# Designed miniproteins, single chains, continued (6): the designs that were tried, part 5

Each design is a single chain, and the fold is of that chain. pLDDT is the mean over its residues in the fold that is shown.

## One batch from the design tools (miniprotein)

Design m20150
Fold by ESMFold2-Fast:
Formats: structure tokens, sequence, C-alpha cells
Structure m20150 (fold): chain A 62 residues (1-62)
């Protein structure tokens, strides 16, 4: 099962490979990169990139 999460903060990608998010965007967590970052897919835009875990809250499993 993959983890579904929601952005609780706007996040602007500042480095190559990062994902930009707006508050309320739903993402699928693909893998954990480190203790503070995940690789995620924005379900609204289809973009994939790295985001800080602190900007996400878990919503469910899919």
Amino acid sequence: MKVLARAVKDYTATKPGELSLKVGDEVEVLEQVDDEHVLAKNLKTGEVGIVPKEVLEPVGLV
C-alpha cells in the first residue's frame, strides 16, 4: 500500500528534483529519502519530486 498525504503548507521547490506544493494538495508518498524528506507525486499536477515531511500530513493508505 502507498501512503496518501496532504500538504499543510505551501512549498516552493528551490533545488532541482524538489516538488512544489500548495496547501491542500494531495500527494502519494513513493519512498522515504531520509528522516526529513520523501519522494512524492502531486496528484493534482502529476509532478514527482522531493519534499520535506514537515509540510505533509498523512491522510490514508491507497
Scores: mean pLDDT 79

Design m20151
Fold by ESMFold2-Fast:
Structure m20151 (fold): chain A 97 residues (1-97)
Amino acid sequence: SVLEELRREIEEFLERLEKELKLSPETVKRIREVGERFLADVAAGADPRVSIQRWSSELVDIFEENLDEEKLSKAIVLIGELASRLLAIARRAEAAE
């Protein structure tokens, strides 16, 4: 399932944020909520590329409010890596249909 692959990537991303950036539980919860809205939008038939862009922008805003410059730079790289993987999943789903 595409939604299952997307959810797995988001959960792995959250684990990396906790391990590498030592995010607070409150920040992790906010990021998880943004991820759930992204998955709901895709499930409702939203364009995954547009949804990924909106989701990435919301994550950057959360990180800018909660992280210092060094951790923010690392977080932006991790967001870019995840966005690339989510786009690859979306492209495979389109090719399969």
Scores: mean pLDDT 81

Design m20152
Fold by ESMFold2-Fast:
Structure m20152 (fold): chain A 63 residues (1-63)
Amino acid sequence: GLEQMAAAVRKLLEAGAPGRLVAGLAAEHARSQGLSADELREVLRRAGAPEETIRLALERLAK
């Protein structure tokens, strides 16, 4: 669910994972699960992701 994805993203950010890596992993998971751009944005915002990371993830999802 979206809450589980947000928790996983938060753990990656807390571990110091680069924003580009987090964005790529989140976009790939969203694509595999059929999540919309709005759902991906909401998940990343709940996880506390920086706006640049959110932007990169949405660009990856659109591609």
Scores: mean pLDDT 85

Design m20153
Fold by ESMFold2-Fast:
Formats: structure tokens, sequence, C-alpha cells
Structure m20153 (fold): chain A 71 residues (1-71)
């Protein structure tokens, strides 16, 4: 399902972010946003992208974990 694919992309993006591969993580999260219909999950992923753009990996990983619970 689209939700399962979004969860997979979020999980992979989290791993990449933890490895410092922030641009790749953002790319996967942008792809995940096209698959997410839940508005709260979309907002959390968008906030995670903003956190990664600031280099705030800790905040991004927390937000991605919250988003995944809603999918």
Amino acid sequence: SAAEEAKRLIDEAGVLAALGRLEEAVRLLQEALTLITNPEAKELVQRAIEALRRGDVETALRLLGEAAKLL
C-alpha cells in the first residue's frame, strides 16, 4: 500500500539522516510526502525536512518516528 511504502521511505530516510546523508534523506522524505494522505503525518514529515535542512538530526528523527505511528 501507499502507507507501507511511505513508512519504508521514512525508515530509510531516518537511517540516512543518522549517517549524515541529509540531502538523500530529504529526497526520500519528499517522495514519502507524495504517498501520505494523513494531514498530521504530512505536517510531521514536512517539519522533519525543515529540521534536516537546519542540520537538526535529533529533532528530525523524533518527528519521523511520530509520523510513522500515524501511517
Scores: mean pLDDT 90

Design m20154
Fold by ESMFold2-Fast:
Structure m20154 (fold): chain A 105 residues (1-105)
Amino acid sequence: SLDEAVEFLRKAVEKLREMGAPQEEIDEILALIDEHPNDLDVLKEAAKRIGRLAAEVGATRELMQLLGEFYEKNKSPEVKEIVDAFLEGVLEVQRPAADAAMAAR
C-alpha cells in the first residue's frame, strides 16, 4: 500500500521543518501528498522535492537515516521508486555544489 509511503513522506517533511526548511516549500510538498496520496508519480515528485530540500538545508544525513529505516521495513518496488526519487533530488543539489567547488580551485 502507498499508505506507508505517505506516512514516511509526512515524517520526512516534519524533520525538514525541524531542520529549518522554508515553510512555503514544506506547504507545497504537503499539498502534493494530501491531494494525491494514491498517485505513485506524485509521491515520487514529493520525494524528489524532499531530497532537494534536505540537501539545501543540510539535513541529508538525518533524512537518509529515516529513509533507510523506512526501506528496511517496507521493501517493495513502489517504495524503491520513492527512495530513488529522493536520492535524485539530493544529487540535483549536491552535484552543482561539488562542480562549483571544483571550479573555484
Scores: mean pLDDT 81

Design m20155
Fold by ESMFold2-Fast:
Structure m20155 (fold): chain A 91 residues (1-91)
Amino acid sequence: SSARRAELTARLLATLDALRAAAADDPGIVGLVDELRDLVLELSENPSSSKIREVAIKETALGIEVAAAGNAESAALLRESIRLADELEKT
């Protein structure tokens, strides 16, 4: 439903904002979160398979940077953001 899609989008954006705050001292993670946030907003308005692939690529890059940082809070927030993005694609 459109209401469920809006709820999941809002929750995903809030989780990405929390990840950005948790990793504020890491410009690599901050930059990737900002790019992913922009892609999520674009997809919420105009779904496309190419942009879904771009989100997956950015999630992979972000996963590498978060793992390298060794921060458990950032890792948990990233896992939640991926789960929410997957739920959005299925909606």
Scores: mean pLDDT 83

Design m20156
Fold by ESMFold2-Fast:
Structure m20156 (fold): chain A 93 residues (1-93)
Amino acid sequence: ELEKRIEELKEKSREILKKPKTEESKEELIRLTAEILRLRWEKEGKELDEERLKNIEELSRELLEGMELIEKGVDRAIELAPNLEERKRIAAA
């Protein structure tokens, strides 16, 4: 049951990644990632206390920073692409 919920959240994350990258999409990805991490910790049988909840929030923040770096790299690659088809391929990756 927890595995099914995790799979559903991962699928939603993949759908969001196919959409134009906006501030709202980034925030939604962070929320989904935090929920996935929480469910994984439950599945591993680890006690979910205040300290672990703070750690999940910190990990979600680090993931946002990583996403911003990835997006800057992708944007630059799109700018360097020689044609529209190549740009579409890079943006979809």
Scores: mean pLDDT 59

Design m20157
Fold by ESMFold2-Fast:
Structure m20157 (fold): chain A 67 residues (1-67)
Amino acid sequence: MKVALIVVAGTEEEVEEALARARELFPDAEIEVFRAKNLEEALKLAEELKKAGYDYVFIQPTERALE
């Protein structure tokens, strides 16, 4: 199973935390992490990753991404 995790407006630490949680939820999955600067970029990237054959695509916004 190929999983994409998009972290929006995240610091390096927030990306590492999101990836750790994703690995806890999907221990046998191939998880690839992407960064987006804002929610609009994340939504565009998510559509491209769905077309590229990822089984699941998750967007993880930070508090900063929602401001």
Scores: mean pLDDT 78

Design m20158
Fold by ESMFold2-Fast:
Structure m20158 (fold): chain A 57 residues (1-57)
Amino acid sequence: MPTAEELIQKARDALPASTRQLVQLLREQLDPNDPNSSFSKEVVEEAMRLVEELAKE
């Protein structure tokens, strides 16, 4: 079960390959509506922000 930090690293590693596909995968994993997540709201928002930045390409 990947953490937000792991998802960010995964996105960075594959950034040159297929940003669009990575954005979709990250969105599937990052559910801000999941309160069971031990991630703080701030961490989730930061990860989503990075996903959006990657989507810009």
Scores: mean pLDDT 61

Design m20159
Fold by ESMFold2-Fast:
Structure m20159 (fold): chain A 70 residues (1-70)
Amino acid sequence: SEAEKLFEEGNELLKKGDELFRQGKYEEALKLYEKAVELYKKALEIKEDPNTRINLTSAEYNIGLVKEKL
């Protein structure tokens, strides 16, 4: 489904963002987390899903952490 596709794309961006965060590449990590948030929000507009909501919350939390480093 379209929602599943958006969720999977968001997950790949979240994973890449986490890797960049671990490398101290905070500005690059921020951009990927923001894109993941947009994809998760679009997925939730199509279909509410607990896993998508959890991953959205994780991405938003990590955005907060990266902004503290900038």
Scores: mean pLDDT 90

Design m20160
Fold by ESMFold2-Fast:
Structure m20160 (fold): chain A 81 residues (1-81)
Amino acid sequence: GAREEAVRLLREALEALKRGDVERALELIEEAVALLPDNLELQITLGMVLLALGVGKVINDEEFGREMAIKIVEKAIKELE
């Protein structure tokens, strides 16, 4: 179902973040949000990931931003399972 597919996309996004492929990770998270458009927690997850990545750029610590984004996505996966 849509929930299981969203979890698959979020797991692929985690692997992309671990590789440093931020653009691919964001596309996968946006696809997961599109599958569950009424899931407010997943929409908030996308916003929090964007904030974490943005903070990493502002403080010139993109690794910190990616590590925070990874934790945010891991929490979203647990919430959907």
Scores: mean pLDDT 87

Design m20161
Fold by ESMFold2-Fast:
Structure m20161 (fold): chain A 65 residues (1-65)
Amino acid sequence: MKGKLARALKDVGESTPSCLGLKKGDEVIVLKELPDGTCVAQSLSTGEVGLVGSSYLEVLGDVEV
């Protein structure tokens, strides 16, 4: 399945278990984009899946997931 590799543009706090906590420069795989401007992503550093605002991510390219 094709996903998108992305990098966090800034630190993102984990405010709920549904939210993905990231530090600036952390890489994630975007699994699904949601219509409200968030996405479901998996952190490559922790392996956790959660919600993150798409505006906090820089898309680097397509990857196989």
Scores: mean pLDDT 75

Design m20162
Fold by ESMFold2-Fast:
Structure m20162 (fold): chain A 55 residues (1-55)
Amino acid sequence: TANITVEQLRLIMENMKKTLSPEERARIDEVLALPDEELLQAYQEFGEELLKSLA
């Protein structure tokens, strides 16, 4: 787990959703709709688990 900016995190999640079903993309869109501060905090708290649960 390297240091990551919210912009980089959003780009990673956007790229991930391109390979997912419409339903899974909707889940990622909900997370991407979070304010930058909340999204980054969620990633810091849950890390890889957040990405795994959505992908």
Scores: mean pLDDT 71

Design m20163
Fold by ESMFold2-Fast:
Structure m20163 (fold): chain A 110 residues (1-110)
Amino acid sequence: MLRRAEDLIDRALQLGLQGDDVGGSVLVGRATRLGVELARTDPEAGRRLADRMVQAGDLAYQAGNYVTATSLYMGAAQIYRAVGDDRRADELERRARELQRLVDDRVRRQ
């Protein structure tokens, strides 16, 4: 399960970097569902997946792909919450909200 979820995250990042934000978000959703299920039986593997999603989100952010970064941070937050790490979940949800405001501001100015 972990390797399959990690593969989905890598594919999601690649799609996002290519401008397929919808396709990337769908794969992030699948990885998040697998990560939440994994967190119930193996919290350590769940945390590792969430950490991987944060790293992918940081790469998307650095590339200017804020939609993909937001999806990855929100997915990681759900998995951290599932393992009981509410502090990290709250921090990532805050970062995602700030990125969403930035995306909304750009669209409004077009």
Scores: mean pLDDT 84

Design m20164
Fold by ESMFold2-Fast:
Structure m20164 (fold): chain A 95 residues (1-95)
Amino acid sequence: MGMEQIEEAGENFAAGVKVVKALTEDEDVEKGAEEALKLLKEHPEAAGWAVGILRAMGLDEAAEYLEKAAEAIEAGDLEKAREYLKKAAELAKKA
């Protein structure tokens, strides 16, 4: 439980940073949303880190939609998750 849990936390944090980059830096909102969806499917715990980073940046509305996307992924509703991630990306780019 020691080093492996620290390594997993590091991987989830790195995935969270990549999610934020996909939502904020990708010029194509749809591409950014799809990259974020893929990352969150591979690293579900990355959602908490990404939400924290977005809130620290003052992107509270984008963080709210990312939380909704993570809930939709957990429910297996990937279409709804994609819609929420698109909204998060749009809001992140406007700020």
Scores: mean pLDDT 79

Design m20165
Fold by ESMFold2-Fast:
Parts: structure tokens; sequence; C-alpha cells
Structure m20165 (fold): chain A 58 residues (1-58)
């Protein structure tokens, strides 16, 4: 599913995404919720690039 695709992308890139913000690294459950929100916000136009930008904006 697109949610699993987004989750796997976030999990692979979590250190890069969250290190820049100085925030605590999310748990696997929190990453899944973020992935679900990304897919809901971006809808059928989901892409890795847009997911990355959205996650970095958090």
Amino acid sequence: SKVEEAYNFLKENVASIFAETGKQVPSDEELYEIAKKIVEELGDDFSKEKAFEYARSL
C-alpha cells in the first residue's frame, strides 16, 4: 500500500529527516502514523519527494 511505501521510506531516512530538526526520533508506531498522514494529505499524488518534503516540514 502507499502507506507502507511511505513508512518504509521514512524508516530508511529517519536519521536524515529528524537529525536536522534536533527533535527526538519517532518510534516505529509514530512513523507509521506520520506515513498515514502524508498519504492522506497528498492523496493519490503521493511521491517519495513530496513525502520527504512533508516530513522535513514537521
Scores: mean pLDDT 69

Design m20166
Fold by ESMFold2-Fast:
Structure m20166 (fold): chain A 70 residues (1-70)
Amino acid sequence: MTAMDYFLKGVSLLNQGKYEEAIEYFDKAIELDPNFAEAYRYKGLAYAHMGDLEKAQEYFKKAKELDPNI
């Protein structure tokens, strides 16, 4: 499994409303590629959907720091 494989599984789970499981797969993607800006962005999106806006903003900031075009 590559970082991209875990990321895509996370995106699929996010689209199914399985936010906690999606975060686990985004974390796996980040463990394999700590500079994977999109994984941080989608992790933030999962937290936003769960109502944790403070964590969402934290991960969006991290994604933006890694890739300013996000």
Scores: mean pLDDT 87

Design m20167
Fold by ESMFold2-Fast:
Structure m20167 (fold): chain A 58 residues (1-58)
Amino acid sequence: SPLEELKKIAEEMKKKYPDDEEVRKWADTLIKLGETLSPEEQQALLEFAKRLKEILDK
């Protein structure tokens, strides 16, 4: 599901940037926001999160 993939991305980002409190807060907010959205909105949020991960990934 898009929500499950969002949670996976959030956990991967927290693992990659463990000392970045802002990344942790953002990841937790992403999950909470995703839980309130429709499946179509969750998919759009997932695509946005994937693009951000690509930009941040070294």
Scores: mean pLDDT 78

Design m20168
Fold by ESMFold2-Fast:
Structure m20168 (fold): chain A 52 residues (1-52)
Amino acid sequence: MKVYSREEALELLTKHLVSQGISEDEARELAQEIVDNTSQEFLNRLLALIER
């Protein structure tokens, strides 16, 4: 599984949330909260699923 940096995680989560209909500003804030409050292992698994 690919290891994602904090910056990569923020960008990928933001893009995914925007694709789900969330505004860019809200998506960025939510992505930041997810990255800050989620373990690196869980975040890597989540992002791998989103990137596919």
Scores: mean pLDDT 76

Design m20169
Fold by ESMFold2-Fast:
Structure m20169 (fold): chain A 74 residues (1-74)
Amino acid sequence: SAAAEEERKREEVRRKLEELAEAAEGLEEAVRRAVELQEEAEELRETEGPEAMERYIAEKEPEARRIEEELRAA
């Protein structure tokens, strides 16, 4: 019946919107982490100099790489 087909379409749209919302939340978290790393690196440059910032970036490279992969997947 037409009513059952309409309900199926509504449910498909709802599910797709829920999936997109979950993906958006993951992306927002990845962006937030990227901003935090950038701010921490900048603060280290300001307080301890560029060598301290370079050391911090090198230490956080695995974390930054994972964030970059998450952002590229979006």
Scores: mean pLDDT 76

Design m20170
Fold by ESMFold2-Fast:
Structure m20170 (fold): chain A 75 residues (1-75)
Amino acid sequence: MQRFTDIVQRVSQLRQQGQQLTPRQVTALRGTYLMQIDGMSVRDAARRLGISPSTLSRNIRRLADQLGVSPGYLR
């Protein structure tokens, strides 16, 4: 809960600075929710989102770069 709240706050700060998330980064944020709140594996989260695990992992890396955190922080 606390980690996901921090991630959401970082996203809100980017939006307030005029930076928009790409559709891929929005998908990564949804994947992060499924993994951290619903306890899903990357594979199961990717299945729920209708994408490959490789695509989700790539989207997570891009979101992590944008937020200034490690990819592991989003898992």
Scores: mean pLDDT 80

Design m20171
Fold by ESMFold2-Fast:
Structure m20171 (fold): chain A 69 residues (1-69)
Amino acid sequence: SELEAAFAEWDKDGDGVLSAAELRELLRSLGADPSDEQVQAIVKAADRDGDGVLDFAEFRVLVSDLLAR
């Protein structure tokens, strides 16, 4: 899928997680232009562990929620 391909492209380390900076660049590649503050708010809302990174499952749920609005 587009979402899975985008996640894999921006997962620079191949560790299956995205940092806030990588998430921002991914969202920009999809046509969004979020601020650093908006990206941090998104990560905090989706990041249940508080480690500041998102795995693919968390990312997919987040994007599904945003697109369902």
Scores: mean pLDDT 69

Design m20172
Fold by ESMFold2-Fast:
Structure m20172 (fold): chain A 57 residues (1-57)
Amino acid sequence: SAAELARLELEAALEAMRRVGEELKKDPEKYKTGLEMWRAFTREYNRLLEERRKELA
């Protein structure tokens, strides 16, 4: 359902934010720009969505 997809997307986004934050704690200078941080976030977000998609296939 649309509500389940929205929930999965939200949970993936929150987890992606957490993981990028943990990487920044290890290396605060890892990303030189907000765009690089955003790209790291979107890569992790897409990876988490793909993992869930494979589990449901």
Scores: mean pLDDT 80

Design m20173
Fold by ESMFold2-Fast:
Structure m20173 (fold): chain A 67 residues (1-67)
Amino acid sequence: KKELEEKHKELLMESSEYGVKGIKYAATAVTGSEEEGKKSREKLEEYNKKSNEYDEKAKKLLEELKK
């Protein structure tokens, strides 16, 4: 179980890292020029999607830990 717990922590850290990157682009999406705002929105969507993917993998692994 310890190895699965370590893997779960790793997945949560990846999710958090992508979430933080997304937040960074969110600010520019609002305050940037039209071109910078568009690019920042695309990056925000990309990083949010990756953050959600890792979060979902972490949740699935947590269910395995319950068994």
Scores: mean pLDDT 78

Design m20174
Fold by ESMFold2-Fast:
Structure m20174 (fold): chain A 63 residues (1-63)
Amino acid sequence: MEEAIKEIEELIEKMKKAKTADEAVELYMQALELATKIKDNELRQELVKRAVEITMEKVKELE
């Protein structure tokens, strides 16, 4: 579980540095797959919400 959280945090950092909307979406999809390994439903939902928000911001920024 802690390893999955760390990997999701790394993916979020990569999303912030993404140069294209496609790259941001691919990183988001990887974060969603890792989120399925999180036992805590509340923590999982919070991380997914955060990943969605970062991805949407990046997509709008990159158009």
Scores: mean pLDDT 77

Design m20175
Fold by ESMFold2-Fast:
Structure m20175 (fold): chain A 61 residues (1-61)
Amino acid sequence: SSMGPAQQKALGLGLFREGRYEEAVPVFEEALRGLEATLGPDHPETLETRRLLEEAKARLG
């Protein structure tokens, strides 16, 4: 993908803010995967992205 993990997180946040949770989930999943690979699972950016993914999933039921 031409989009980096930080850009994917930003896109996911935009979708989440617009209430587009079904679209935000796969974007956050890809961002989280990239952040875990580059920064590790315990990095603040990785943890924040995981929390946002959990929130987006909760909105879908």
Scores: mean pLDDT 87

Design m20176
Fold by ESMFold2-Fast:
Structure m20176 (fold): chain A 69 residues (1-69)
Amino acid sequence: SKERQETHDLNERLQELLQQDLSDPEVIENLARVLVEIDQLNKASGGNGLNLTGLPEPVQKKVKELKAS
């Protein structure tokens, strides 16, 4: 399905970003945006929100900031 393909593509992008320098604000921003998109897609399909545990703290903080905005 389109949702499954989009989720797959976002998860591949997520894994690529996690291998980059996570102290770089641009990498953190891009990673957080991908995570917000995954969370929105999961909720739109009737699923639960994304579990952010195990991710670097700056990424978790940025995701929460983006979701609050």
Scores: mean pLDDT 76

Design m20177
Fold by ESMFold2-Fast:
Structure m20177 (fold): chain A 86 residues (1-86)
Amino acid sequence: SMAEAIAALTAVARDILTALGLSEAAIDAVVAWIEAHVEELLAMSREEQFETLKRRFLEAGLSEDDAETAARSLTLTIEHLRARLA
């Protein structure tokens, strides 16, 4: 279901961003953005997902390398969720 997809994606996002040392407030803001844009993200190409997520992580305060790592992990999660929803 879409609710299960959102829950899985937000859980992965929280785990990664916590590991990368982002503040709770910054993590909450990113998670809220993902929840608001999940359908848009699912409709994007993998490259568009990566660039969009990387940009949001950079805006949240991650370094270039950490933003890239987080974006790669979340695009893989979205790919797995698409397979489950198909």
Scores: mean pLDDT 85

Design m20178
Fold by ESMFold2-Fast:
Structure m20178 (fold): chain A 68 residues (1-68)
Amino acid sequence: SNTLSDAEVTRALADIYLGLGKVAEKQGKFDEAAELYRKAADLYRQSGDTVHADEAERLAKEAEEKAK
């Protein structure tokens, strides 16, 4: 099982992917943003942060719609 420090590291990595997704979205790279937001959501969920996971999933769906 992951320790608390492992969960904190996983959450920090999720924050990085969320930030990268926002940068990609601002650059009009909506497909890349969606992939980065999905990675963030998975990492937030692994760390037990369901609130940020749900937000990242919402951002991924919005980016996927903009990529059409």
Scores: mean pLDDT 85

Design m20179
Fold by ESMFold2-Fast:
Structure m20179 (fold): chain A 66 residues (1-66)
Amino acid sequence: ATHDQIAEAVRRLIAEAERLVAEGKTPDEIRRHLYEEADRLSKELGVDPELARSIADHIARLLEER
């Protein structure tokens, strides 16, 4: 994957996380949804699945820190 494809994956995962927070989802539900989205984006953008899931996990952890 290119740097631009990784940046696109990050943008989409952040947007999805913001939507889930606005819907009042729990941290566990957000993490689960972000992992599902990361797996889809990994296939769509050619990003390494482990890297995509790592990005999703990092975003989920940031949302839990309040």
Scores: mean pLDDT 81

Design m20180
Fold by ESMFold2-Fast:
Structure m20180 (fold): chain A 78 residues (1-78)
Amino acid sequence: GTKELIEKLRELTKETLKEAEELVKKGKVEEAILLLEITLGLLRIVLGVARLIGDEELARATEELIEELEKKIEELKK
């Protein structure tokens, strides 16, 4: 259900952030940004679907994950 999907999206976001951090440590900042942007694109699709079907819990959780990835991308682009 919705809760299981939210848990999977949170884990995906956590794994993506961890992989991006490892790429940054290797000097692969552009690849780290690309990885974060790919996951961000997926989350934006999920948010669109959540809004379309009126799933407020999924929408809110997805918006929080989007904000976390956007913040990390902005930090790496400086």
Scores: mean pLDDT 89

Design m20181
Fold by ESMFold2-Fast:
Structure m20181 (fold): chain A 81 residues (1-81)
Amino acid sequence: MDPEELELEVAEGLMRMIRGIGVTVLRRLGKLELAKKLEEEIDKLIEQLRAGKISPEEALKKAIELADKAIEEAEEEKKKE
């Protein structure tokens, strides 16, 4: 396997893990719509990675940022009531 292809597969695996963890946390917080949005956004990033539109490093960074932002929004909504 080409090193580039292996790097892409590893990045995709990590992105799927980030999606799974983030969605689970959001569901636990009762934010089902945010969970669905995060899932869809990370799936789009995986498609962009597969299409060669973004690097594995950029895709991972964006996936982490999306998950962090979604969790932050869920926590802020609870604070404001």
Scores: mean pLDDT 80

Design m20182
Fold by ESMFold2-Fast:
Structure m20182 (fold): chain A 89 residues (1-89)
Amino acid sequence: SKEEKVEEFVRRAVAILEAEPELSPEQVRRIAEVLRRTKEKSLKEGKSVEETLTRMLMAAADELDRLGLSDAVRQRIVARLAAERAAIL
């Protein structure tokens, strides 16, 4: 279902974030909360899977930008998240 595909993206995204040594467990939890909030809002608004995953990726990227990570680390994480979005679509 639409909900199952979006939840699969959350699961894969959280696994990527948890594997990043530069992110604390608290930072991972915060980004996961942003992903779930964006999921709930987009699905409630009747958005497609593609639009929902795009909004979630953008929201996660915005939170990562606020953490002051190096450009290389940030780009690596965002690229991995984008690849998982592409794999689900």
Scores: mean pLDDT 86

Design m20183
Fold by ESMFold2-Fast:
Structure m20183 (fold): chain A 86 residues (1-86)
Amino acid sequence: MTVVLKFSGLSQAEIDALIAQAQKYAAKGYSVTVTVDGDTVTITISGLTVEQEIGYILRAIGYELDGYKVKIERKGDTTYIEIDKG
């Protein structure tokens, strides 16, 4: 399964932190792609189990509870999660 995480409204420090986390996942053998466009970071993680995908969905719900605008969409084997700080 594949999860696409899109974070918007980020500071440079938040962008740098997300890139560092993505690099840690890639170093552990996950298939990870990161793209940066302005204040937006898109992270694509492939080869996930169902349990790992559910973990990302639960984290996204956590961001929504913290006041972020969250959108979750599933298309085939890919879950798209958009997180906007505002």
Scores: mean pLDDT 80

Design m20184
Fold by ESMFold2-Fast:
Structure m20184 (fold): chain A 66 residues (1-66)
Amino acid sequence: IELPEEARELAEKYLKEITEAVKAGDFDKANEIARKLYEELSKLIDRETAALVATRVLGQALKEAE
């Protein structure tokens, strides 16, 4: 997946925040942060790609929190 540097940096930053929320068991907060990532990414890239990236970041955070 081709991502601009700014989009990649956002995904990395939000991955850390979502992972911490998931580790705390705060899935409502994790979902809010993931939605914010999608909104920020959709300003930089196509909405479809933004949704895929946000979904993958949330999935990765869930795996890392285990």
Scores: mean pLDDT 81

Design m20185
Fold by ESMFold2-Fast:
Structure m20185 (fold): chain A 86 residues (1-86)
Amino acid sequence: MKIVIEVEGASPGAAIAAIGVGTLGELEGGKSENRLDGDTLTVVIEGASDESVKAAVSFGRGVEKMGGRAEVKEEGDTLIVKVRSP
């Protein structure tokens, strides 16, 4: 499975958390790439485990609890987590 996390208006905390999910994906045998385009951070994980998927979903829920917004969508074998920082 592939995971794409997009953090719009990335606060330092949200950026660190998203990069942390990418790092977990690598520890689980996947590959992670980070890209910053303006104030939008994109973290892509290829070869994601079920644990990495749960971490990405939990990240989105955490952003909502912090007053941000999160959209979680599955498109085929790709999980997309799009968030806006508080």
Scores: mean pLDDT 83

Design m20186
Fold by ESMFold2-Fast:
Structure m20186 (fold): chain A 65 residues (1-65)
Amino acid sequence: VTREVAFKIRVIGIGVELGIKVKVREENGAFIVEIDGSDEETKKAEELIKEEAERFGLKLGKIIK
């Protein structure tokens, strides 16, 4: 499993745990994450996703709410 695949699995897991819809894709060497939920859940998801990207050393390009 590559670092990129592991990150995608973690991001999807965050969506499941928080009960929100999450989509993740790669664009121009960066990850784009789309999240759909309440303001409180999406804010928490955004923080967790940023932490995971930093931990894996991956470029996070955009989070779309």
Scores: mean pLDDT 80

Design m20187
Fold by ESMFold2-Fast:
Structure m20187 (fold): chain A 58 residues (1-58)
Amino acid sequence: SSSAQAYLDRGLELIRQKRYEEAAEEFRRALELDPNHEQAQLALAYALGAAGKPELGR
């Protein structure tokens, strides 16, 4: 759907900016609209993994 796609696109933009927690929120919103959206599911898993280790030097 167009709405789920918009959240996915926003999340991918946040991934490019290394803003992984915010990206995960956008991917969760995409999945609320389309729970079977495989790309959003994989993107959420990636973002959550990256958010668990976002800063190696702080």
Scores: mean pLDDT 79

